# Designed miniproteins, single chains, continued (3), part 6

Each design is a single chain, and the fold is of that chain. pLDDT is the mean over its residues in the fold that is shown.

## One batch from the design tools (miniprotein)

Design m8177
Fold by ESMFold2-Fast:
Structure m8177 (fold): chain A 82 residues (1-82)
Amino acid sequence: MLTEDEITKLGPALKDLLEKLLSLPPTLKKQLVEELKEKFNLTLSSSHALDILDSIMDYLNSLPPDEKPNLVKEVVDLVNKF
């Protein structure tokens, strides 16, 4: 489970990612999902936005505290490409 501080730092990035996943055309949404899978080594069976966020949250929970801001930055950088 994420700490309140981690949620606060990740919140804007996840909100932006959620908005992109909901608003992007199917082709761009698929591309974003594939880049997320490649970058974070995620096994995703669904392109549903909440399932993708849950997978990212699980990955984040596996990281040491020092690496969590790096994941947030990587998510922001990836979202900004779309």
Scores: mean pLDDT 70

Design m8178
Fold by ESMFold2-Fast:
Structure m8178 (fold): chain A 66 residues (1-66)
Amino acid sequence: MVAGYGSQDGKWVAGVSNEEGFVTRTFDTREEAQAFVEEAKANPEKFTKLAEENGKKVAEGLLKAL
């Protein structure tokens, strides 16, 4: 599993990625993005299941976050 956050065009993007899929969210603050990543690291199985179950919605989320 890879989990991280970064600055993108004045916003903060947090993402969790593994061989099963992706979950990303965009935040206005670094602290919010960091909290999302920390939750994903604490519960990696939950995020893996979310990526698998909501693959189509996750793809829509990625397009919206970009």
Scores: mean pLDDT 69

Design m8179
Fold by ESMFold2-Fast:
Structure m8179 (fold): chain A 76 residues (1-76)
Amino acid sequence: DEAARRAALQAEIDRAKATEEQYKKNIEHSRKLAEEARARGDRALAATADYESKVFEDNLKKAEDRRAQLEAELAA
């Protein structure tokens, strides 16, 4: 059933979009923590928060790539 296959792919795309939004929020949170740490002179916490934001940025790119792949499967 092609309709069932398309519904399953759409559900995965919707989940991928939700994951992207969560990573965007995590990036914003980590950047805010880094700024607050820098304002207090806590260089170690600032560096940790900067590293965490970079990890979330890398994960966001992977999630965006996965969504693009799923969207291509729907188009085929």
Scores: mean pLDDT 88

Design m8180
Fold by ESMFold2-Fast:
Structure m8180 (fold): chain A 76 residues (1-76)
Amino acid sequence: SREERLKFTEEFLAELKAWVKRHAPGLSAEEKEQLRAEVEALEARWLAIARQADDPEVAELIRRAREEILAILEAA
């Protein structure tokens, strides 16, 4: 179950990053800023859950995904 949660989280974050990369170039500056705020809010919530569960691997996946998504938004 823990291994399944880790794999699901990794796959979900990879799909989310791919979605952002595909759609970011078509977004307005306002839409990019809104998405940035939403990504940061989601990261904070998921990181709190991962820390409560004492799951540092999930926390690291979330942190890396946030950094990668923010980099994609900045590059677009």
Scores: mean pLDDT 74

Design m8181
Fold by ESMFold2-Fast:
Structure m8181 (fold): chain A 71 residues (1-71)
Amino acid sequence: ARIRVTVTALDKAGNVTVIVRSKGATTKVTVTLAKAGDVQEVDVTTADAGAAAGALGESSDVEVTTEQVAA
């Protein structure tokens, strides 16, 4: 499945790792935020898609975790 994640810099510029878990698959995407208050949208594709994904319109259990590191 494809998931759009909005990432906002809460305090400082830095790299944010977006971790998406779906049906036992884990996908990681790193987003660079230039300053506090910056917002970026990232499209993340999970590895659980397979050949039938999208066509069936099935829901996946998804967990999104973000970590922001101060520079």
Scores: mean pLDDT 56

Design m8182
Fold by ESMFold2-Fast:
Structure m8182 (fold): chain A 68 residues (1-68)
Amino acid sequence: MEMDVERAREEIQRVAFEARAAGLDAIDPEATLRRLMTEHGLSARAVIEAGRELGGDSLVAAARRAEA
């Protein structure tokens, strides 16, 4: 669980950094969640906890829906 949260934090920060480098102010939370869960094997819970620390309210909301 804790290792998964650290991985989620790292991947979310990487996506945010890449978006910023490309001149984007926001990312699509649903598409980002799908990528994190399906391509990186992260749980919705790990994304919720990492997203809360990073201030990603939209991503946290999407992950909460997926957790249900």
Scores: mean pLDDT 73

Design m8183
Fold by ESMFold2-Fast:
Structure m8183 (fold): chain A 72 residues (1-72)
Amino acid sequence: SEVLEELEKKIEKFIENSSLEELEEALETIKKRMKESKETNNLPDDEVDKLYEKIIEKIEEKIEELKKKEKE
């Protein structure tokens, strides 16, 4: 869906320009919104879960990359 695609695109841009602390904060925010979204949205859980899992995975990967770079 276009909405999911736009959100993913915005998150990728955010990840590229964010600090480790900002990424960790965003991860917490997204996890909270994922929980709330399951309570109130009219979208199938499958589509919403896939979007949130992709976003979480991208943020986690970037966090790991930044942490690894600090250890080098």
Scores: mean pLDDT 72

Design m8184
Fold by ESMFold2-Fast:
Structure m8184 (fold): chain A 89 residues (1-89)
Amino acid sequence: SHMAEVQKKIDEYLAQWSAERDRLVAEIRAALGDAAQIADLDAVMADVDAGVQALIDETLRDPSKFPQFKKALDDYVESLRRLAAHLKA
C-alpha cells in the first residue's frame, strides 16, 4: 500500500512533467531550425533521460527523497521554459 502510494505520486508527477518537457523540447527544436544544433539537443536529452531514470530508481528505494526528485525535475523544466521563451522572442 505505502509503495503503491509512492509509485502513484511518481507516476502522476512524471505524466505532468513529461508532457511539459516534451512540449518545450518540441518548441526548442522548432526554434533552432538547424540540424547540427538539434542533434546536440538530442544528445543532451538522452543524458538527461538517463539521469531522470537514476533519480526514479533512487526515489523508489527511498521515498523520503521524493521532494528532492520533484525539485530537480521542476528546475530542469524551468530551464527549458526559459530557453524556449528566449528562442521564441
Scores: mean pLDDT 82

Design m8185
Fold by ESMFold2-Fast:
Structure m8185 (fold): chain A 74 residues (1-74)
Amino acid sequence: SLADLEAQLEKFRADFEAAKAEVDRSGDRTLGLEMADRGLGQLDEFAKVAPPELQPRIAELRAEIEAYKAELEA
């Protein structure tokens, strides 16, 4: 259902926020980069099956993860 897909997208966001918290706690930039790459890959696969209504929200989360990855690479 759409509600199940929305819940999955919110889980991806929660996983990303948890990953940022872990990087902040550990200082492990390499772990952060690995987690960002995994998240982007998962979102890319999800985008292939997600309805048009979720595509803007997926793009927003992808942009947030890409920005965080760029911050870690600086």
Scores: mean pLDDT 87

Design m8186
Fold by ESMFold2-Fast:
Structure m8186 (fold): chain A 76 residues (1-76)
Amino acid sequence: MTQKQLDEARLAMARMWAGIGNSLAKQGKTEEAIESYEKAAKMLQEIIDDPSTPEEIKAEAKEELEEVKKKIEELK
C-alpha cells in the first residue's frame, strides 16, 4: 500500500466512524455514539500527527477533529 492510499483510507475510515456517531447520537444511543466519535478522533489525530500526510489532508482532518470533539463534549 502506498502512503497516499493509506492516507486516503485513514481519512475515509475516520469520516465513516464520525457519520456512524452522528446517526447514533440522533437516535439517543449516547454510549455507542461516543465510542464511534472516539474512533474517528483517534484516526484523525493519527493523520494530523503523521508528518508525511499532505497539508491539504491534514487541514481537512483538523476541521473534522474539531467537529468530532464538539460532538463528544455535547454527549459527555
Scores: mean pLDDT 82

Design m8187
Fold by ESMFold2-Fast:
Structure m8187 (fold): chain A 80 residues (1-80)
Amino acid sequence: SLAEELRELAKQSTNPSAKRTLEEAAELVKAGRIEEAYTLIKDRLAELKRQQKEDPNNKSTKEAIEDLEKALALIEKALK
């Protein structure tokens, strides 16, 4: 299920912020609140991309963005 996929992605994530966001999104999906999970990830991703513009060499921020973009793609497929 989508919630299980998000939980597995959270387990594999090395960035603490991305990990927590993915865990929160998985709980929202489990509760049937898929649109809220989408909004949560999208909002966090926008914030991280703004932070990356200020420090483009921050590896932790880059890894968080990559993890959340994968999660966003999974949710978009589930919403189709």
Scores: mean pLDDT 84

Design m8188
Fold by ESMFold2-Fast:
Structure m8188 (fold): chain A 60 residues (1-60)
Amino acid sequence: SFEEEVRRARELARRAAAEAIAELQRRGDQKGVALEQEILEALLAMLEAIEKIIEENKKK
């Protein structure tokens, strides 16, 4: 389902961001770590908004 695919994308985004953050931390790139955290938050918010739009449309 679309909702299942969005959920999987959310899980993938979290895992990929965690690995990227770990690598940036290893390199000492604190600015990169902060930016990646902000990007992850934006991506998760976008996926949540998409899920809500789809869910509301299914009720009609």
Scores: mean pLDDT 82

Design m8189
Fold by ESMFold2-Fast:
Structure m8189 (fold): chain A 62 residues (1-62)
Amino acid sequence: STQVVTVRAEDPGKAAEELAKQSPNPLSPVVHLPEVDAAVVLTTDENGTEIAHVFSGREARP
């Protein structure tokens, strides 16, 4: 299964694009979800596990 990591960002789209540029193994282009103020970047870790990085502009607390 894919690991999901959620991060709050002032500008989710920009944060997701910066992560994609810095990631050595991006699996797809940045997925922008402006209707929910979010963006997603899918990467692969060193073990081949898919990681979905979800950036949200909404207030998210643990």
Scores: mean pLDDT 71

Design m8190
Fold by ESMFold2-Fast:
Structure m8190 (fold): chain A 92 residues (1-92)
Amino acid sequence: SMEEERRRESLLLASSAGMAEVGAATALVAGRRDPSGLEADAELARRYVERAREMRRKTAELGDERSTRDAELSERGARELLRETEELLRAA
């Protein structure tokens, strides 16, 4: 059915894009203490926030509430990562 196909597309967008990006960003921050590396990580974290926001918008357009909620969690995680990276930069 069209409803089932739309739901599957939403799940693929949420799982493959948002969660993977948040995981990658977390790994980047955990591995660095050098100021120049932290600056690069902050920029990558900002890009991940933008990507998570785009994914949330796309899943919302598909009308799947569950995938949209998953995407919202991914966006929140990416924003928290950015905040943590910026805090490390300020403390350096």
Scores: mean pLDDT 65

Design m8191
Fold by ESMFold2-Fast:
Structure m8191 (fold): chain A 86 residues (1-86)
Amino acid sequence: MLVKFDPPLSEEQAKLAEEVAKELEKLGVPADVGQMAARAALQAFRAGADPATVKEAVRTLLVSQGVPEEKARKAAEIIVDAVLKS
């Protein structure tokens, strides 16, 4: 995988990250953390990462931000599923 340019998220992708973060708030994940994780997932998919790799990376990021591992795993699944459906 060769990436020569890593542009910021489009307005549509940023909006998707906000919507996903709002859904994650219902699970007890803070909105800022949820947005960070959703944006990271979008960037990873744009870089050509596979869904399993993105899910694990997002879970690890959420845990590093203080989200309990069980909730982080569920949140990572929600984020990856939402990004793949869009």
Scores: mean pLDDT 76

Design m8192
Fold by ESMFold2-Fast:
Structure m8192 (fold): chain A 65 residues (1-65)
Amino acid sequence: SPAFQRLLNMAIALSIQTGHTMRLREEDGEIVVETDSRSPEVVEAGRELERLGAALGVRVRVRFL
């Protein structure tokens, strides 16, 4: 979907910026951001993805592995 593509592009940029991989999955009609880091930078990156998702009309949540 166009929303997923925009979120994926942001997740790639944020992964590069933070040095931590942020992976997107579509689950049960929402987008899940999976990351193995709980650093403040990654938490804020997750919030940016949630805000973009809200603007695009899609539910986004972060899952810490």
Scores: mean pLDDT 86

Design m8193
Fold by ESMFold2-Fast:
Structure m8193 (fold): chain A 79 residues (1-79)
Amino acid sequence: APVLPVFVTGDDALSPEEARAAAREAVAAAREQGARPVLVVVGEPSPGARAAAEEFRRAGVPVLYADSVEEGVALARAA
């Protein structure tokens, strides 16, 4: 199954509740498409990014941390 990276930045304005809902939808959509989701957190995580990471971990999705989108893409490809 192809790896589908989902990127979350520290600048995301989502509330923790909105971030959790978005994370659940992203996991469901990726799995429906037969893809393996991977979360990449770019930079310092916001409260929303932390909430999303918790939901992804609860769903059994790998969570990776990167300083840039380019680094995150490389890490996701290796996962």
Scores: mean pLDDT 77

Design m8194
Fold by ESMFold2-Fast:
Structure m8194 (fold): chain A 93 residues (1-93)
Amino acid sequence: MTAEFTVSSDTPLEEIKKQALEKLDQGYDQVTIHVVDEQGQLVSTLQAVKDPKTGNRVIVHLSTDGTHKTLYSEKGSSLASQALRFPPIPPPR
C-alpha cells in the first residue's frame, strides 16, 4: 500500500522524516513525498520505503535523470548528518 503527501520546499528534512516514517509505521510499504515551492511548483520528489528483508527504513531523493540519493537510512546514518538538497527549479516558460 502506497501513501502520498505534499510538503513545502522550506520544510526541514527532520519533519519530512517524521511524517514519512509515521506512514510506514501505519503499514504503508512506500510513501511518496511531493516537495513544492511557494507557487505550488514541484521542485523534487522524495520516496520513503521500508526494506521488507531487513526492516530498514530509508528516504531517497528521486532525480529527473533516473538517479537517486539516499537522504536517510535508519540503520546506516542519522538525519542530523544528512543535508537535504532540492534540484534547481526549472526556468519559467
Scores: mean pLDDT 69

Design m8195
Fold by ESMFold2-Fast:
Structure m8195 (fold): chain A 78 residues (1-78)
Amino acid sequence: MSLEEIALEAYRLIREMLANGEDLETAVVKAANYLIEKGVTLDEAGLAVSAAVRALRRGATTPEEIKQAVEDIKKEVA
């Protein structure tokens, strides 16, 4: 699974949890733990949830906008 695909899944999970009344901090932790349980590394899960939160704050509605948040995060941590 690519980092972009992992970030898309994180975005979906976080948005769903927020819609169900969960706070952002708890949603982020739960999404990260879910990804790790599915075999994503701790570092990849961290980058993916960070990108997902950034995309969410930007009002992203397309997979392309979420991929842009991933590229932005990669540039900042490289």
Scores: mean pLDDT 82

Design m8196
Fold by ESMFold2-Fast:
Structure m8196 (fold): chain A 80 residues (1-80)
Amino acid sequence: TITVKLEGVFDIFAGAEVVKAAESLKPGDTLVIDMSKVTKITDIGLEALVHAKKVAEEKGATIEIVGLSEEQRKALEEAL
């Protein structure tokens, strides 16, 4: 299990780090993305999260996102 903790604005740079982490995963791995300190997710950041989930899924790995607000969770679900 790999844990990435994020803070403040989840932008293209934070998104790139998450995608890079997803690309490093092996089958059966779990990547935990802790967004409890994230205050805003940009549209580009949201696209990066969607891409990271797809990358992990294609590798047979799982991404678990924790600490999302209801608003953030709804935005992510609508983008998937």
Scores: mean pLDDT 80

Design m8197
Fold by ESMFold2-Fast:
Structure m8197 (fold): chain A 91 residues (1-91)
Amino acid sequence: KAEELLEKLKSEDPEERKKAVLEASKLEDREERLKILTEASKSESPEVRALAAKGLGALGTEEAKEILEKLVNDEDPKVAEAAKAALKAIE
């Protein structure tokens, strides 16, 4: 469920945070996927934000594109690159 995955995103264990983003990307409910990926895109962890960008690219909705457009200006180069790649994959 979305709430459980949101809690895992706050874990001090980097592996649990990555698992939360990967599990979110497997959710069939697009609204729940967008909710979790949106929160992951705001994470203090650049690795989590980069995984969120990939998940948003796979989701491919207009709302996901809006978040990706913001992430292309992320302070971490890997996050910005992931967001640019995700936008190209949608387009």
Scores: mean pLDDT 80

Design m8198
Fold by ESMFold2-Fast:
Formats: sequence, C-alpha cells, structure tokens
Structure m8198 (fold): chain A 88 residues (1-88)
Amino acid sequence: SLDMQLVEAAYNGDLAAVQELLAQGADVNAVVEFRGREITPLEAAAYSRASKETARQLMDLLIANGADPSIANELGVTALTMFEALHP
C-alpha cells in the first residue's frame, strides 16, 4: 500500500521518496504493521537506518505535513522519545 511505502521510505531515510509519497496522498498518520509492530511514519523515521541528521530532517518534514508527535506506542513511548534514545 501507499502508506506501507511511506513507512518503508521513512525507515530507509529516503527523504525524496517520503516527499513523493506524501504528494501522492499517503496518510502521514497511518498505522501500519511493519517488522512485527504497528508503527506510524514518524516512528519509522525515529527508528530509521539514516544518520541522526537525516532522521531529524525526516521527522521535521513529517510533522510539517501533519504528523502527530503525541501518538505513543503501547508502552507510552513517542517517536521523539525513541529518536533521543537511539541517537544519544
């Protein structure tokens, strides 16, 4: 799906693909099953394979396009908290 492609692009650190998929109407707040968990594009960016700088640029882009940074996983952890934990 388009939403799954957005999550995958965010996880891979592909800024250009994220921009293109959002332009095509991908849901910036989609919750998809990815790698054994339900995640949003913002969470995928936080967990991304990208550098800290690229992951931050992706998170900023997603938030600028309406991503809700207050969405938390089942443990109450937000994408921003995950980003800070993974990029100390």
Scores: mean pLDDT 82

Design m8199
Fold by ESMFold2-Fast:
Structure m8199 (fold): chain A 89 residues (1-89)
Amino acid sequence: TPEQAKEEFEKIIEEMRKKIDQLVADLEAGADPLKVRKELNEFEQKAIEKFKELEPYLSPEDVERYKNELLRVFTEAVIRINFLEALKK
């Protein structure tokens, strides 16, 4: 149902935010930035694949809203990682 698809996507976004916080903490603890970026990219790919699967069950307005939210979450993650890498150099 559309409501189940919405709940599933919101759960994906929450899992992404938790993963980003973990990756940031790992980077601050001295993790390899290349490994961190690889893990971020893999999570991004999985989130996009899940979104594509849910898209047929969502209204056009919800598709646009969730697409924009996913973009914001990934943009914020990249900015945070880039900033931390710059500070460590």
Scores: mean pLDDT 82

Design m8200
Fold by ESMFold2-Fast:
Structure m8200 (fold): chain A 97 residues (1-97)
Amino acid sequence: SEEEKLAEEMAEVAKKYWKEGPKLVFDLSKLDAEQRRELQGVLSMLILYAEKEKKGAEELYELDKKAREEKVLELEIEPESLEKLLEYARKLFEESE
C-alpha cells in the first residue's frame, strides 16, 4: 500500500539525515521535490506520534508553519525518539492488515 511505502521511505530518510546528530536545519528551497516530500513525511509522522503521546505537538505545528512560510525546517530527533518513531510507523501500517 502507499502508506507502507511511505513508512519504509521515512525510515530510510530518518536514518540518512539524523545519523550525524539529533538537530538538523534544512533550507527547503535548496532541496528537490523528493527530498521535500520525504522531510514532510517525517514531520507528519512526528506530529502524529506527538499527538498520540500528547507531548510536543504544538511545537511541531509551529515548525510546520515556519517551514511553509520561511522555507526552513528545523527538526530535533533524539536517537531514542527516532527509534521509537520508526517502530511506531512500522507497527501502524502492519496493524492495519
Scores: mean pLDDT 67

Design m8201
Fold by ESMFold2-Fast:
Structure m8201 (fold): chain A 63 residues (1-63)
Amino acid sequence: AAVDPETGLTPEERRVLDLVAAGKSDEEIARELGLTVEQVKALIDRAMERLGVRSREELRALA
């Protein structure tokens, strides 16, 4: 679905989630998206908070 009514993930958060699901590292995600590692970590943290998960592994399981 194009819209998550409950979570409201941004397109950037969604792209980070897809790359985390693919098993990529923070550095690989940063390179792929043209972001810094710090920005990638912030997006992962926001996605985890929005989805109510406590770890990167739980985030991968939802993707």
Scores: mean pLDDT 75

Design m8202
Fold by ESMFold2-Fast:
Structure m8202 (fold): chain A 77 residues (1-77)
Amino acid sequence: STAEAIRRRTAEAIAADPAAVAAELEAALAELPSLDISEEEKEKLRALLERALAAVRAGDAEAAADYLIEIFQLGEA
């Protein structure tokens, strides 16, 4: 399925350069307060970004991919 292919490719990309992905997630967390979205949306996004960052740092590329896909879906909602 398309969703399964996206998850696999996302996990592969994270595993290829986890330090770069972690840096991007840290940058996203730093920029979060300035986003033009509701406080409720900011809290949901913060929780997902923090979980994604923790998964990347733990070497769990699959879990990190799942959280990143959830972040993307939240932005498309």
Scores: mean pLDDT 84

Design m8203
Fold by ESMFold2-Fast:
Structure m8203 (fold): chain A 104 residues (1-104)
Amino acid sequence: MVHEVTLYAVKKVDGKYEVIKKEKLRFESPDEFMEAVRELLEKYKADYVVVAYEENGEIWLFAVTPELEVGPAVRVDEITDENVQKTVERGEAAVAASRAALAQ
């Protein structure tokens, strides 16, 4: 099955997360998806990639770190800079909580 997502390369500029690149991706395997995310992170030296996908007419966003750790999916009504920033912040908090739990 062919999947379609939009990838947003996001970088922290002056304390705010900004979209520096937007790319549409069609992929058939998880490996193809992760390679595209890695290439986008490395090429643009991004702090996060936010992935946008549509399921059952609803838009979902999740953040991926440079270590390819995946944050929680967030449902949004539309893709806005505010919703992208919120998705990154939720992903960052979830990754930090997971790392703290592993350290205890």
Scores: mean pLDDT 80

Design m8204
Fold by ESMFold2-Fast:
Structure m8204 (fold): chain A 100 residues (1-100)
Amino acid sequence: SPREHSVLLARVTVLLGEVDFLERVIDNAIARGDEARLLQIRRDIEGTLRDLDAVRRDLEAAARRHPDLADQYARYLSRLDRAKARLDAMLARINATLAS
């Protein structure tokens, strides 16, 4: 439905904003060597990755129900794939810092 589409778009937008926020705060925490903050950020990233997987499943389900919107949902899925790559890179940076 149009309302389902709007809700999914809002969920994607909120998630991408969270990724942008996390990327900014990680640089500061690494520069400061703040282990406690890095551990908190790592938990937040893990939560965001779970939310991303949930939104991806809902987008895939919506694309199956609404094949006329498949191209639009494919663009959202592509944005989520890029967001996942950014989150995975952030986790790698945190884990490398904590192992030092």
Scores: mean pLDDT 89

Design m8205
Fold by ESMFold2-Fast:
Structure m8205 (fold): chain A 75 residues (1-75)
Amino acid sequence: AATVAALRGAILRSLSAEYGREVTWEDVLADPELREEARRMLRTIRAGALNRNAEGLADHSALIAAAEALLAELE
C-alpha cells in the first residue's frame, strides 16, 4: 500500500542521511545493525501514532498498520 511504501522510504532516507550513503531495504535486511536501527525508528513512529490516535488528534490506523507490517518484515 502507499502508506507502507512511504514509511519504508522515510526510514531509508533517514538511515541514508545517518550513514552518509544510500541505504536500501536489502541492506537493512542483511545488516543486523541497520535492521535494529530501522526497528527502533518504526517502534518510535508506531508509539507516536498510537498515542495520537488515543488523543483523537487524527486517525493514524493506516500508519500503525504500515509500521507493524514493516516490523514483521524485519523479523
Scores: mean pLDDT 79

Design m8206
Fold by ESMFold2-Fast:
Structure m8206 (fold): chain A 78 residues (1-78)
Amino acid sequence: GELVAELLEAISKGDLEKALELAKKIAEETGLDAELLQKIVEAAIESNLKATTEEIAKKTGISVSTVRKIGTKLRELA
């Protein structure tokens, strides 16, 4: 949806504040865990989108499978 597209654009621009706000709103509307989504978004921006799913998982302490599941759901909602 529109919010997911805006989130991906904010991440690509390194706009941390906007990306975190959009992540929280997406979580509220989709039932995704807001804290997990925000941590993944922070790690993605900090790596300038160069980090692998495994590197994001390591930086955030979230499992690789959970990071992949969230990424898949975001793609389905886009």
Scores: mean pLDDT 78

Design m8207
Fold by ESMFold2-Fast:
Structure m8207 (fold): chain A 79 residues (1-79)
Amino acid sequence: SPEEEELMRKYKEIVEEIKELIENNDIRDPEVQKKFEELVAQLNEIGQQLAKIGTPEQLAEARKLTGELQKLIEEKLKE
């Protein structure tokens, strides 16, 4: 449905925003941490909606995206 496609699109947009934030900013900056927390909260909200109405393929893609994001966060924390 259009709703699930729009949720998936928004999910991808927020994942990309989080990636750009942590790749291009100092994670020790309080403003960066605040923005990161806000984006993660948005991602979780959309993820909950997507879990209810998303297709198995969309849910698998979302899992892959969050897995890749988690690896990137772990790499940045080691720097």
Scores: mean pLDDT 83

Design m8208
Fold by ESMFold2-Fast:
Structure m8208 (fold): chain A 79 residues (1-79)
Amino acid sequence: MEDTVTATATSEESAKEFAKRVKELAKELGLEVKVEISGNTVTVTFKGELSDEAKKKLETLNLAMQVEGLLTSAPVFSK
């Protein structure tokens, strides 16, 4: 099964930065990831199920980027 995370950035450049940071995090976690950017919306699809640790790290990344003014929304997790 695939887990999907969607986030909305404040700009297209911020969306690209989020995509970059998510790819780096996925590499650190040993996860295969597919990232799609549509305007300022980023959709990240992970191959397999996300662990609670991985979800927490993604949530932390999203919160940090919201504090930086790069993201407008909390992450939405779906299967």
Scores: mean pLDDT 75

Design m8209
Fold by ESMFold2-Fast:
Structure m8209 (fold): chain A 75 residues (1-75)
Amino acid sequence: SLAQGVADALRTLRDAGFSPEEILSAVKTILSHLVQQGRLSEEDAKKAIEEVKKHLEQGDFDGAIQAVRDTIEKS
């Protein structure tokens, strides 16, 4: 699934030593492309980005990934 593929890609970035800021940038890029394709609303993308940012600021990477997955699965 797209949601699983994105989750796996984000975990690969973390395991490769990418920073929370770089991971957040990757999430923004992925969700922006889904909005451009009409698969996700700008409102849902914005909410997901805010949730991901909060989880990453708390060191909760699994929560950040779950927020991305839930948003993509809803689209």
Scores: mean pLDDT 85

Design m8210
Fold by ESMFold2-Fast:
Structure m8210 (fold): chain A 75 residues (1-75)
Amino acid sequence: SLEEEVIARAREYGLTLEPEAARLLAEAIRKAAKGNPRDERSLIHLAIRGLLELLGDRTTVTLEDVEEVLKKLFP
């Protein structure tokens, strides 16, 4: 699933998503990509980059962190 893919990609960068954070991020990417796998991959990479910039030294991603990143990805 897209949620599992998001969790797996975040883990590669040392990030652990809370369950609700992973769900929100996957749902937002799914809606924006409209089922396009290339767009889904691109949005996952952009979201992870945004999370890394937002979190600094933190490794646990909360729902609020995802909400902040989504505001910048989908202005």
Scores: mean pLDDT 86

Design m8211
Fold by ESMFold2-Fast:
Structure m8211 (fold): chain A 84 residues (1-84)
Amino acid sequence: DPERERNVERLLEELGVNDERVRREALERERNSPWGPLERGDMIGILIRLGKATPEQIEEFRRMLREAGYSDDEIDAILRALSS
């Protein structure tokens, strides 16, 4: 679906990412997503998992999880799991 591929490319551009491994993982998740198109938080999660997120992107992700109702201990556990 060209529209879904464009969504991935847009998110990569917005996040300043030019990485083929990130792009490949994002396209696979977009294709297999039961929840609709990938969102900015999903892309930051992929970046954290691949060790390619900036400190500012990690803090944005922490803020998103906090706004979603996660505690700081839960957020730290999620970040460790993604980075493992």
Scores: mean pLDDT 83

Design m8212
Fold by ESMFold2-Fast:
Structure m8212 (fold): chain A 75 residues (1-75)
Amino acid sequence: MDDLKQKLIDESRDIMTQASIYAEQAGNTDLARQSVDLYQQSITALKNGDINSAQNYIKQLQDLLQQSQQLAQQS
């Protein structure tokens, strides 16, 4: 189970980093802030052993990454 937690931590960090980069390229500070907030919520859930909540936050991060990528292409 610790291996799964570490994988989810690494995955959420990578997604947040990419989303933040694209959000900055798009000039959208709100998306950059939301990506950091969702990452922190996923880490808090993982620390509490709430894998289901962590996976839901990671999915929201993936959605933000997609939005940030689309906006960066339009900027």
Scores: mean pLDDT 83

